# Designed miniproteins, single chains, continued (4): the designs that were tried, part 65

Each design is a single chain, and the fold is of that chain. pLDDT is the mean over its residues in the fold that is shown.

## One batch from the design tools (miniprotein)

Design m14243
Fold by ESMFold2-Fast:
Structure m14243 (fold): chain A 80 residues (1-80)
Amino acid sequence: SRDDILTELMGEIQKKLLEQLSKITDPEVKNQLLQQYGQVMATVKKMVDAGSSYSDVKSTMDKQLKKVDDDVKKLQKEKS
């Protein structure tokens, strides 16, 4: 069901968020991470609600999470 897809994907996003937060001490980097993960969660919910396939939602989620990881790494490097 859509609820099963949403639960699974949101659970994956939340696990990755908690893992990333455990590695970061800088409040600015944490704030950016939280905001960007919130945007990914919002996109996933919109796609699931619109009836997108699991593969399409998962593909979009993975691409957005990779972009977030890249953006956060850039910010960390600039602050090093």
Scores: mean pLDDT 85

Design m14244
Fold by ESMFold2-Fast:
Order: C-alpha cells, then structure tokens, then sequence
Structure m14244 (fold): chain A 82 residues (1-82)
C-alpha cells in the first residue's frame, strides 16, 4: 500500500497526530473535510441543501480528494527519484 507524507502543520496531520498515511486514508480525510466545509458554509449562510445537492457535493469532494492525492503522490515520487 502506497504511503504519502503530509506537512506536519497540515490540518489532517494535526487531527491524526501523524504526517504519514495511506492514499486511501488521505482520500477519505480530504473528502470528509471538503464535505464538512460545504455543510458549514451552507449552515452559516442559512442555505438548506437538497439531497441532490448533497450527493453532488460528496461526488465533487471525492473527485477533488482523488485528484489532490494523485498529484501529491506524483510529486513525492518525482522528488524521491531526483
């Protein structure tokens, strides 16, 4: 299983108390963070999200998380190969 490194000051690293985690763990943590951010913004602004809007937010959050994790993994591999 591929391990990824986060900066020690990263919010997820702070939450977990560790900066090294699997790609799947990082994807799940980022997805949850993106979803929670969207929910908190909606609550602050008095917006009621429909089930369809929630599904869209979760789908977009998962895609963003996967993209971010893939980019991080590629950058870390390039750095180790250099």
Amino acid sequence: MRMLELPADHPIAQKLGRSVLTEEELIEELEERYVQGALLRAQRDGIVLSPEELEKIRREARELARREVRGLAERQEARRAA
Scores: mean pLDDT 78

Design m14245
Fold by ESMFold2-Fast:
Structure m14245 (fold): chain A 54 residues (1-54)
Amino acid sequence: MDEELRAKLRAARLLLTDGSGHRVRDIAYGLGFRSLSEFTRAFKREFGVSPYTL
């Protein structure tokens, strides 16, 4: 996984865990991912957990 993608995934994890109530969909599309499937696979590959389980 490249550094740019990894940085986006780390930003997504922070947004999902900051208590603001952002939806996974809004974060994924906001960071430029083309689909929820693409985002979910990349997130699970980087962190070993689903973004829906945070």
Scores: mean pLDDT 78

Design m14246
Fold by ESMFold2-Fast:
Order: structure tokens, then C-alpha cells, then sequence
Structure m14246 (fold): chain A 83 residues (1-83)
């Protein structure tokens, strides 16, 4: 659903913000830019899927949820300071 997609995008942003706070400032800027590009691509894929098929729409939602989980894992690993 659109709500699941929007929730996944917001969770990805929240975890990305947490991860960026734990990175050196120079790397934090590059990381934020990469995350913004990934989110834009996910939104474009969702919009395309909405026009084409329900199956593609479910795939777009799952990709956004997967990205959010990846951002969470990265934030958690950075918080552990490679311990």
C-alpha cells in the first residue's frame, strides 16, 4: 500500500540520519547524497509501478522496506563502533 511505502521511506530516512551522525563529516555528506538518490529512485519506481501493475507495486513497496532494513542494519553496526 501507499502507506507502507511512505512508512518505509520515512524509516529509511530516520535510520540514515542516525547513521550519518556516526560518520566523519566528509563521509556523512556523501552518504546523505547517496541515500537521497536511492529514495528518489524508489519513488520513481513506485510511480511507474502504480501505472503498470499491482505486482510491480508490491515489488516497489518491498524494495523500499528492504532499503529501510538496510539503513537500520548500517545504523546499528555504526553504533557498535565495529565492536
Amino acid sequence: SKEKFEKAIQEARDYADRASALLPPELAQAFRDTVDEAIQRLKEEYDKAYKESKENLETAVKKAEGFARGMRALADRLAQRKA
Scores: mean pLDDT 84

Design m14247
Fold by ESMFold2-Fast:
Structure m14247 (fold): chain A 85 residues (1-85)
Amino acid sequence: SREEIDALVEQVRRDLAELRRWADRLLAEGLLSRDTADRLYAQIDEVERLIDETLRDPSHLPRLQEAWQRLVRVKAEAQEEVLAR
């Protein structure tokens, strides 16, 4: 339903905002590099953009799925970088 899609989109946007705050904090603490943080921000921005595009045109779903997978990989790299400190 539309309500279920709206709720899912809101939850994903909240999760992305929390990920930005996590990256901001760890960047400020010197635990995350600027390069990794910038890559993470770029992937968050792309996922947010593709969510809007896919809601208008479902043919964008494969692009959204690929962008989500890139976000997951960069997030894992960021988490590994933090844990190595």
Scores: mean pLDDT 86

Design m14248
Fold by ESMFold2-Fast:
Structure m14248 (fold): chain A 77 residues (1-77)
Amino acid sequence: SAAEQELLAELQARRDRALAAADAHFAAGDLDGMVAALEEYFRYLVERYPTASPAMQAVLREMAREAAARLAALLAA
């Protein structure tokens, strides 16, 4: 649907912004800023999850796993 396409576009825009912000904060040595950027992104994913279709819930889970894996990799560096 048009609403699902708009949601997917918003999710992709928020993902790109959050990951770029996290990378920039990490490069600057600002671990608190990195965590805050990722927490804001995770909060948005969690808020969208209960009302999302099963297909969109799968997308939201994969986006959350990607963000968690990136955080784990940065913290292990």
Scores: mean pLDDT 85

Design m14249
Fold by ESMFold2-Fast:
Structure m14249 (fold): chain A 117 residues (1-117)
Amino acid sequence: ELRKRAESLTDEEIEKLRAQVDEIVDRYAEELKKTTDPEKISEILERARREAGPLVAEIKLYEAIKNNKTLEEVIAELGDEAVRDSKTGYRGLARAAVYVGAMELIQDELERERAAK
């Protein structure tokens, strides 16, 4: 359960998750540099989304809890960041895919919390 996981994280664990996300984004950015094939680009971005999306969702939900932000605010912020990053080269494109993955997971958590009300 995403919220319970985020609530149990320490600042040290969050820094480790951020470092892990940066490593994953760098690795996928290097793969993106090696191809101009739209189908391969789509596959690389989908893999980045699946691998780092859950990690970013945990980080962003932790930050939301700490800063008293709503999940709707987090979803909007992730969407805006994904649009900006998608225009900033290979690293930005990989990060945008990861942010979209995180946004989907936070949207699922929001719908779960609304249904439990």
Scores: mean pLDDT 84

Design m14250
Fold by ESMFold2-Fast:
Structure m14250 (fold): chain A 72 residues (1-72)
Amino acid sequence: MSPVDAARALKEESLKQAKELAEKGQYDTAILILETGRGLATNALVAAGDFEGAQEVAKELDEEIEKIKKKK
């Protein structure tokens, strides 16, 4: 698996886990999962030279974090 494929898998898994946690009302844990996934996925993409992909992943996860924060 390429670093780019691994970063996509991390992003998708983080979004899935965070949505499940938010549905259970565990907003702080959902935000923590998204922040952790953002750091890991963006670092992997930057290391692979995919700066645009890193920006897109960060934006998508930051948007989901904001949506969850509004529900607090």
Scores: mean pLDDT 82

Design m14251
Fold by ESMFold2-Fast:
Structure m14251 (fold): chain A 80 residues (1-80)
Amino acid sequence: GIDELFKRLSQVVPKTSLPPDPQVFSLLGARKYADAVEYLESLLPLASPEERPAHLAYLAIAYHLNGEPAKAEEVLNQLV
C-alpha cells in the first residue's frame, strides 16, 4: 500500500534531496493523479542528477495513486 511505498522512498531518497514540489502536492490533493504523472514526466528530462531521485520518488507516488503500481515499482527500481 501507500505506507509501504513511503517507507521504501525514505530509504532511497537522499537526506539532502530537494523539498517537495508544491504543484505535485496540489495535483495529488485534488486527486488529479493522471495530471500529476504528466507533470512529473515532463520534468524528468529537465532534472539535474541531484534532482532526479526526488522527481522519480514523486512519480512513483503518482503512478501508485493513479492505479499503476507496476509502473511505480519500475520507477522505484531506478532509485536503487
Scores: mean pLDDT 73

Design m14252
Fold by ESMFold2-Fast:
Structure m14252 (fold): chain A 98 residues (1-98)
Amino acid sequence: MTRAELAAQAAAAEARRAAHLAALAPDTPVVEVEVVRVSETHAVLRVVRSDAVPEWRDTSTELEGPDAEELEALLTILLAALQETAGGRLRVTRVEAP
């Protein structure tokens, strides 16, 4: 593909995404994730809803750290990336073991 064709495809994809998101209520979450903390060093992040990136729907990722602080840092980074992709319209449900 030419550079102009790539730019045109990117613009068309962005326009379709913007139109889809505009059709939703402004406060409607477009990405919903569930974080299940299995232990202090292990968590499972599951994408329950993904209108911004449909391919992420029903996917899950196991997250593992050497300690609870490192796991929480990794979760923070991933949730920040999801928040950006959702345009601020991210809902997070956390299940945390005592």
Scores: mean pLDDT 72

Design m14253
Fold by ESMFold2-Fast:
Structure m14253 (fold): chain A 86 residues (1-86)
Amino acid sequence: ELEVIREVLREVYKLDDEEVEEILRQYEEEREPRLAREAALLAENPDDEKLRAVAELRERALEAFVNRDFAAMEKVREEARKLAEE
């Protein structure tokens, strides 16, 4: 997972190594507490359509990263942008 994210940031976004490592550090630091919070919110609010949509987009983003499916990543970003605009 981390190696795939590093490759995407380096090869697709053309970020330098220092920027890539900083992004990965922040991703790792925030990932576990964010997932725990999201799971708790989903358990408390199972009918919240926005929370379910966010969880679905997160899973799809991870799947796209693992598969190096850049077209799927762009679709996830587009859907996340639309969700944020609501």
Scores: mean pLDDT 66

Design m14254
Fold by ESMFold2-Fast:
Structure m14254 (fold): chain A 86 residues (1-86)
Amino acid sequence: MPPADAAKVTTEILSYEVENNKTKATVKVTVELSERAATQYEEFPVQTLEAIIEVESPIEISEEDLKKAAATQALSLGLLKPKEEK
């Protein structure tokens, strides 16, 4: 995670299913870039990134670990997309 770019990371569990000790969940990950961080590197018109991540685990995992896994996956795989200005 680039600490200079990710000022706030919010995770929201959209769906959560546990079947045969397997966890399948859909998590919305939102990364809000700090305006202070943006001014250090240059202000961008896009300050919010979002992604919807499906997390599947062969074992039961806690909500905390689930949210952390989804956030890490979104950031590491480049699944975060800029939220366009309307």
Scores: mean pLDDT 63

Design m14255
Fold by ESMFold2-Fast:
Structure m14255 (fold): chain A 82 residues (1-82)
Amino acid sequence: GYDKVIEEINRAIDALEAGDLDTAVKELENASKIAREIGDEETAKLFERLAKMVREAKTPEERDIVIAFAEILLAIVKIDRS
């Protein structure tokens, strides 16, 4: 369950760093779906919010903030899985 969530978050971060916002949104939406399927509705909602932030990011500074939030969420998911 969470291994696949972690994989999708890492892909989203890579896409954000590459400036591929469409791929980042898709990977975050996939992470949200997987989190919901394993019963983690709270984490699923955080991924949905983050995907919305990616869609609304218009400046490089806003994208850096979204990347920081994605990295924090990745750290939280890894701790919950440890």
Scores: mean pLDDT 81

Design m14256
Fold by ESMFold2-Fast:
Structure m14256 (fold): chain A 94 residues (1-94)
Amino acid sequence: SFIEEVEKKFKEILKLLEEGKIEEAKKMARDLLQFTVTQANKSTDPALKQLALAAGYAAQEIIDAIETKSLEEAIKLAKEIYKSLLRLIEQYKK
């Protein structure tokens, strides 16, 4: 599903960042951003469209954090962004 793929890609981004694979993490975040934009554009369900847009904003924030912060700060911020996104996903599932 869309949600499972978003969660999978976010977990991989966090893993890559923790392993110091910064360029691979940025590439995965860019791929996630493109994936979420595509889903938002084709979704007719307003709730799923909003979730896709939120996931896209989260991916962009991670890219910005990697580019502007230290690796340690980028990892910390990425984890907080992911926790916020998981909360939105749980609200959608209700």
Scores: mean pLDDT 84

Design m14257
Fold by ESMFold2-Fast:
Structure m14257 (fold): chain A 92 residues (1-92)
Amino acid sequence: SLLATLDAVQAAVAGLDLSDPAATAAAARAYLVAVTGDAEAVERWMNLPEEERKEVLEKAKELKEKGIKDEEVVAKVMAIEVRELEEKAAAA
């Protein structure tokens, strides 16, 4: 249900304790899987190559400046952020 992804993910993230990156990453990942109904897609988005990751972030920035919301782009950005939180937790 990509139509609900933006509002649901933003609501979930607002309630998370960002001082615990491991717990935050686990909760955000579980939420993305629940909202999208596609654990395989979330896993692919979290493991995007560096070049594709940059393209997603650049696209998200362009859409934000134009006031356009794209649920799939938002979901991909959140998956990238979850991956970065997991890497931060692993480095601690």
Scores: mean pLDDT 72

Design m14258
Fold by ESMFold2-Fast:
Structure m14258 (fold): chain A 69 residues (1-69)
Amino acid sequence: IEKKAEEARKLATEEQLKLLEEIGRKLAGIGAALDAALAGKSVEEAEAAAVAAGAEPELAREMAERMLA
């Protein structure tokens, strides 16, 4: 009984770690966009900084627009 629960927990933990890594990349992108906005950069520069930090272009654009608009 415990062996099957442990195997299921290992699989669930791997999926949770992947999700946490994805969240970490999104947070890094948001941080880069915020830093650019605080430095007085344009929306395009904030978007580029977020993408460089690992955010997806679509998310980077939305974050830049929300922080600078």
Scores: mean pLDDT 72

Design m14259
Fold by ESMFold2-Fast:
Structure m14259 (fold): chain A 73 residues (1-73)
Amino acid sequence: MKEIEEEVAKKMKELLADPSLSNYEKQLEVVTFYARLMAEREPELARALLASLPPTEDPLVQEIIAAMREALA
């Protein structure tokens, strides 16, 4: 758990320091980065979450699901 928290905190600091990214792009990058880390570190939990999620029309949630599925492949 601490390793994931440290990796996410580092990524957030890098994204906040990047003037070329919009607030939306920074949000998208941090949530998809977290989704990939969870899939890599906790693959069984990630699979269980994906199996339990109903269909969604939220584009941000769709990107999170896609990133998690890609990391599990």
Scores: mean pLDDT 75

Design m14260
Fold by ESMFold2-Fast:
Structure m14260 (fold): chain A 86 residues (1-86)
Amino acid sequence: MEELKKKENELKKKIQDEYFSRLDEIAARRGDEAAAEVHRIIVLKENGIPLPEDTPEELVAEADRLLDYIKQLNEKMKEEIEKFKK
């Protein structure tokens, strides 16, 4: 049980580190304010809150790409955890 929790925590931290690494990449390409806006868009979408009408379309696209990437990582994490439970 302790090993399972350790594995879950390691994978969650890896996903969180990847998420912030991708935001840093966006900040390097588009500026810190754009990266902060991408993070805000992701938080709003995850909570089912409608985006403001004036939200930049390019930043919505960046947020969607990051969400898809994180979704893929979470699916791989779930597969690894299920294999570890056996």
Scores: mean pLDDT 80

Design m14261
Fold by ESMFold2-Fast:
Structure m14261 (fold): chain A 53 residues (1-53)
Amino acid sequence: MSPETQALIEKLREKTAAVLPSLTPAQQALLQGVTEGMERIVEWVSRLAEKAS
């Protein structure tokens, strides 16, 4: 991965940690659901890319 990608991930983690305590339980649950959905999509895309290779 590029150094720029790593920097973006670090920034994202910092911002997420900062806003997480200010979110309502419902918003936190929604964020968790979205994160799980994104993981599924990433795995699916990775599998397609591997099969294409």
Scores: mean pLDDT 68

Design m14262
Fold by ESMFold2-Fast:
Structure m14262 (fold): chain A 91 residues (1-91)
Amino acid sequence: AAAAVAAIQALPADQQAAVRQEITRLQGRVIRAVGDELTRGPRPGRLGAARALARMSTIGLAFGSPAQQAESQRLLDWAERRLRELGVSPD
């Protein structure tokens, strides 16, 4: 996630705006897709879903609007809590 954030920050402002638009589109899809997996999926699926949510939320926190950043922080905190419950460091 940190490497992806740095790469996006190096892009021209117009390309960064396109990335922010894509983050908005993906947030709703990822939340719905991983929500059920995190709650009811087998352990390997829950681990994958939590990692995907954490990575997406890290990017959204760096490049989203203030409302998207607040939502991304809440999702990141939730994903990190789920990773700890599965016995995996979020780092």
Scores: mean pLDDT 68

Design m14263
Fold by ESMFold2-Fast:
Structure m14263 (fold): chain A 89 residues (1-89)
Amino acid sequence: MKAELYELYRTLLLRTWAYHEAGRLPSPAEVAEARAILARIHAILDANPELREELINMDEQELRDWLVTELGLPEELVDAILARIKAAE
């Protein structure tokens, strides 16, 4: 279910960024929705371990290309995600 997995990641990342841009915490309903999205992502990855391995093993350029091309995320969000990942290293 590659298309479903990509839409779930896209939705989760866009909503998380929207809360950050708004300078607020998500509501309990928004948290519950995010948890449901994460549970579905986990279910797809558990059923498709090759997809999990592909995602985990992406280098920075491959991750950037995936976020922009496959997920269709705006460049500003992609830059913010990559900067945060690099800062966590």
Scores: mean pLDDT 79

Design m14264
Fold by ESMFold2-Fast:
Structure m14264 (fold): chain A 77 residues (1-77)
Amino acid sequence: DLLERIEKMISEIPKVKEELEKNDYDLDQVIANLKGQLVLLEELKKKTKDPEVLEAIERLEKEIKKLIAEIEKKKKE
């Protein structure tokens, strides 16, 4: 189920953020991967007719964009 998978990804964002704070990940690679996910979600939105799925995609996009902004802010330090 697409909706269930998207909602699971949203629920895991706080854990991903915590792991990034505590581990020495390559932040450039993380940002590139997250931007790739946004491209895929935008294409999925064009194909989706289910408003519940569309709302879930928009929530996931918002959380990913917020995470990218937080990582980019840390890189400038």
Scores: mean pLDDT 79

Design m14265
Fold by ESMFold2-Fast:
Order: C-alpha cells, then structure tokens, then sequence
Structure m14265 (fold): chain A 63 residues (1-63)
C-alpha cells in the first residue's frame, strides 16, 4: 500500500473513531467500514489496517 493510501486510511479511521466517540459506541459494523473505504477510493484489503487505526485512535483518546 502506498504512503498516500496509508495516509487516507488514517484519515478515514480518525473520522470513524470520532463518529464512534460522539455516538458513545465502541462498535462499528463491518459494512460501515467497507462503505467508508469505498467512498475514499481505498481497496477493501485495507480493512484490517483501518480497524487497527480506529482502535489505536480510540485507545489514544480514552480517559
């Protein structure tokens, strides 16, 4: 995956993590993550990386 694609995955992960925090939910459906990847023009093979980046963001922002 290119550096530019990895940067896009991190941005998508941040947006989804912020959505989860606003909604008070630690669960996000796989379908929602897949839709976010498609909207950003990223391959579905980026899903494991997206999940890891979302979790990393949530851990860094948990009190």
Amino acid sequence: MSPEQRAKVREVARELAEEMVRNGSLKLPKERMEEALRKAGLPLSALPLLEREILRFLIEHQE
Scores: mean pLDDT 78

Design m14266
Fold by ESMFold2-Fast:
Structure m14266 (fold): chain A 67 residues (1-67)
Amino acid sequence: APPTLEFPEAPASVLATRNPQAVDALRRGIEALAAGNLEEAKRWFQRALEIDPTFEDARAGLAALDA
């Protein structure tokens, strides 16, 4: 198959075409990280991946928290 049209590390314009609940969960995770709430951020990134398992930004967020 040809390469995917969508980029895993895409800008906000590609996020707008994703499941809105997954995008919302990612944003909440980033907000929790900014607040220093690492456990809450982890839960939001996990929720984003449950909604959209191909959501690489959420996976990257979890990997950063686990490191």
Scores: mean pLDDT 71

Design m14267
Fold by ESMFold2-Fast:
Structure m14267 (fold): chain A 61 residues (1-61)
Amino acid sequence: MSAEEALKILEEKVKKEFPETYDEVNGEMVAEVLKKEGIELENPKTANGEDAVEALIKKYN
């Protein structure tokens, strides 16, 4: 999976779980969404979008 494709998947999942707060999304919200999919970020409190994309790529590759 490409980084661009992983970012699209991540954005769609976050928007689905937090549609009303999408513009205010932070790393903890992203980490919670990924955790529901079985993906755990190494440092969820300090993680950014790039860390989340990398975790998605690692799971599906």
Scores: mean pLDDT 66

Design m14268
Fold by ESMFold2-Fast:
Structure m14268 (fold): chain A 74 residues (1-74)
Amino acid sequence: SKEEELREKMKPTVEYLRNVLRFEDEVVEEALEKFIKYALENEVPEEEREKVFIKIALEIDIERGIELIKEAVS
């Protein structure tokens, strides 16, 4: 299915959010479900998938988003 194919393709980005950006597992899981739903209803180009997924995670965990901005400007 399109959903299963998309979930497989998003695995590297899921690992990036968990291991590099250090979002909590529950946030990444919620962001993935929201991303899949959005991407199935809208055409998201492959090159934009990571950015859209990260944006969704930042909207779920605003405090982690603030910390990431703080780290980037320090």
Scores: mean pLDDT 84

Design m14269
Fold by ESMFold2-Fast:
Structure m14269 (fold): chain A 87 residues (1-87)
Amino acid sequence: SMIEEGKKVMEKINELVKKGDLESAKKLADENREAINELMIKRVEKLAKRGTEIDLAMARMMASVAKIAGDDETAERILKLIEEAER
């Protein structure tokens, strides 16, 4: 599943970052951006369902990360989920 693949990729990225191998970490993230994006959306859905101030703050941080990565579409999807949760 895309979510399981996203989790495995994120674990590998974190390991590379801890080793200081930022070039390999970036390459792995770029090659797996779709799986990472779907994992982010699923995490945001869970945070929005909980609806606490800290959960919504974490979701907004995820939107910022997506935008910095150049994925405006994913950032907009996240922000829409936050808006709907605050209603």
Scores: mean pLDDT 79

Design m14270
Fold by ESMFold2-Fast:
Structure m14270 (fold): chain A 100 residues (1-100)
Amino acid sequence: SKVDQIEALLVASGVPADEARALAESLVAAGVSVDQVAFAVKIANGELSEDEIIAYLSTLSERQRAQVSSLAITIAALRGLSREELLEIQSKIIKAYLEV
């Protein structure tokens, strides 16, 4: 059910179904939570301010911060966002990460 929940979040975010399933299985194996995936999706969608990203990342371990940050970029890339959009997301994550 955890794999199915994560797959559903990824597909709803615009990740292709085959890539979403493989990624969901990998994330569950790596111990990533449904809440962490949901937050990474919100970052990839541009729904969050820097302050909101800082606040969330501050609740996570260093390993979990790296996982959420990497996942947000991966989701954006798999959705087919432009290089400009990817660099904007990456810049926002880096700024937030340095403040935590």
Scores: mean pLDDT 85

Design m14271
Fold by ESMFold2-Fast:
Structure m14271 (fold): chain A 90 residues (1-90)
Amino acid sequence: SSMDEKYKKILLDIFNDVIDGLKQSKDPNEQKVGDEMEKKKPEIIKLLDEGKLKEATELVVELLDKAISVSKDPSRRDMLQSIKDYILKL
């Protein structure tokens, strides 16, 4: 459906922005999570293409939780948490 196409676009746009932010981080633990997220991107795309929106969302949320857990900066954690909350309300 057109709504599923919009959901897929929004989720992937957010996921790509998070990857870019983590890979540009000076924290090597955040960079490692960014690399893991990039490696998981094909699996997320496959799930979205198969209409498995819940499974794709759960995988994205799991990776965001991992990013939050390694982030030492409270502002970064708050930003990642806000992104997670936004995705869960989509």
Scores: mean pLDDT 88

Design m14272
Fold by ESMFold2-Fast:
Structure m14272 (fold): chain A 66 residues (1-66)
Amino acid sequence: MSYNEKVDKQISSLSDEELLQMAAAVAASRGRPITPENIKEALAEMGKQLRSMGLDRAAEKIESLV
């Protein structure tokens, strides 16, 4: 199994809460306050990044939270 297949499976299996926590960490790492708007922006960026890598299942799950 390729690395990308493992990552796609792992991210798509995460709970909504875990994905929101990751998005909050991304916002915080960029010096932004943890607000619903900044979390949604981080989720949208994560979804775009995953699609560019061919991780469509993970991207679909994240897009459902935006």
Scores: mean pLDDT 78

Design m14273
Fold by ESMFold2-Fast:
Structure m14273 (fold): chain A 90 residues (1-90)
Amino acid sequence: VDPEELDFEVNIALVEIQAAVTLYLSKSKEDAVEGAKRVAELIEKFAERAKTPEQRQALADLARSIADDFEKKGYTEAAKILRETAERIA
């Protein structure tokens, strides 16, 4: 495995972990919004470091997937933040 490929895979895993922790710890819609903002910031940071359009698209797809998970739990505003992030980085 190339160190740069491994770095991108680690970044994806870090986003997934942060999103899961945020969703698990959210006690209110306000908590979910604040957590979604932190997840969005992490995704944008990794998108800036992405080497290919395919890597940026993978991060955008991940953001949409996380948004769907938030929406399923009724966190519609948090989901919007993540979808807006996906549109911005793709």
Scores: mean pLDDT 84

Design m14274
Fold by ESMFold2-Fast:
Structure m14274 (fold): chain A 88 residues (1-88)
Amino acid sequence: MKTSTGTANATVQAGQSLAVIAGLKDGRALDLEVSVNGQPVAVTSVSISKDGRLAGAVIRNATAAHSGQVTVTVKAEDGELSGVAVAG
C-alpha cells in the first residue's frame, strides 16, 4: 500500500456538491481522504473505477468553507497519483 497526495483549488457555493476526483498513473486506488484548507472533510462515499485508476468522492451540501485548496490523499495498492480534479 502506498499513499500519495495532490492538490487542486475549488470555488463552491452554499448548497452545491463538491466532487473530487484523483487519477493514478498506474496501479489501483483503494481509498481517498479529502482536506480543504488544511481541515479534514467527511465524504459521503468513495467510488473507485473498475481499473482502479480513478478514485472519486462527493461532499454533499457543500458550503463556502469548502472553497480553497483541496488536498487529496490517495491510498493505493500500487501506483502514483497523476492528478486531482475538483468540480463544485
Scores: mean pLDDT 75

Design m14275
Fold by ESMFold2-Fast:
Structure m14275 (fold): chain A 64 residues (1-64)
Amino acid sequence: EALENALLLARQAAQEAIRKGLKDVTVVITVSEPNGPATARITVTVRQLSEGEYEVTVEIEEVK
């Protein structure tokens, strides 16, 4: 659930970066328990290949 919601946020962040015309952008989303340690880290990399063409890479790291 928390990871699924974080993935949704990562996707939205990637789409927003593309809409703003950002190139070679990395977005990191950390999932944590309230007042607890990080449980997962999601890294989204958006790279522009050409005008209007983008490569989006999503990496998930479980830290707990």
Scores: mean pLDDT 72

Design m14276
Fold by ESMFold2-Fast:
Structure m14276 (fold): chain A 57 residues (1-57)
Amino acid sequence: NVEKELEKIFEEQFKKNVQNTSNKEETEKLWKEIKDYILENAKKLGLTNEDILERAK
């Protein structure tokens, strides 16, 4: 499940980045936007699992 795997990756990296970043609110907002963008557009565009993971980098 690429979607679940991406959610876990974003959740984990989000926690690490929020912990280390001085601007936690901006980091939180950015991660949410990136996650939603990838998941929504992946379904609409029919992207492959590899494309989704690449965008997560």
Scores: mean pLDDT 64

Design m14277
Fold by ESMFold2-Fast:
Structure m14277 (fold): chain A 71 residues (1-71)
Amino acid sequence: EEALKHLQRALEDGAPNAKKAIEYLEKGDYAKAAFYASQEYLDTGNPHALEAAALAARKAIESGQLDASPE
């Protein structure tokens, strides 16, 4: 789970969305983790957030979670 390590480094830089992304990774919700990690990258430019977003998005696709939406 290298995505978690990248998000922890982003959180050390004061990244607020990294905390949300970590919470969703720990719950196994890779689609939401990828979303929050990408938002962190867009807001701060943190390269660890970008790497985490890519890794989480790949896991979301592989597990069929990317298209899952709650009613």
Scores: mean pLDDT 72

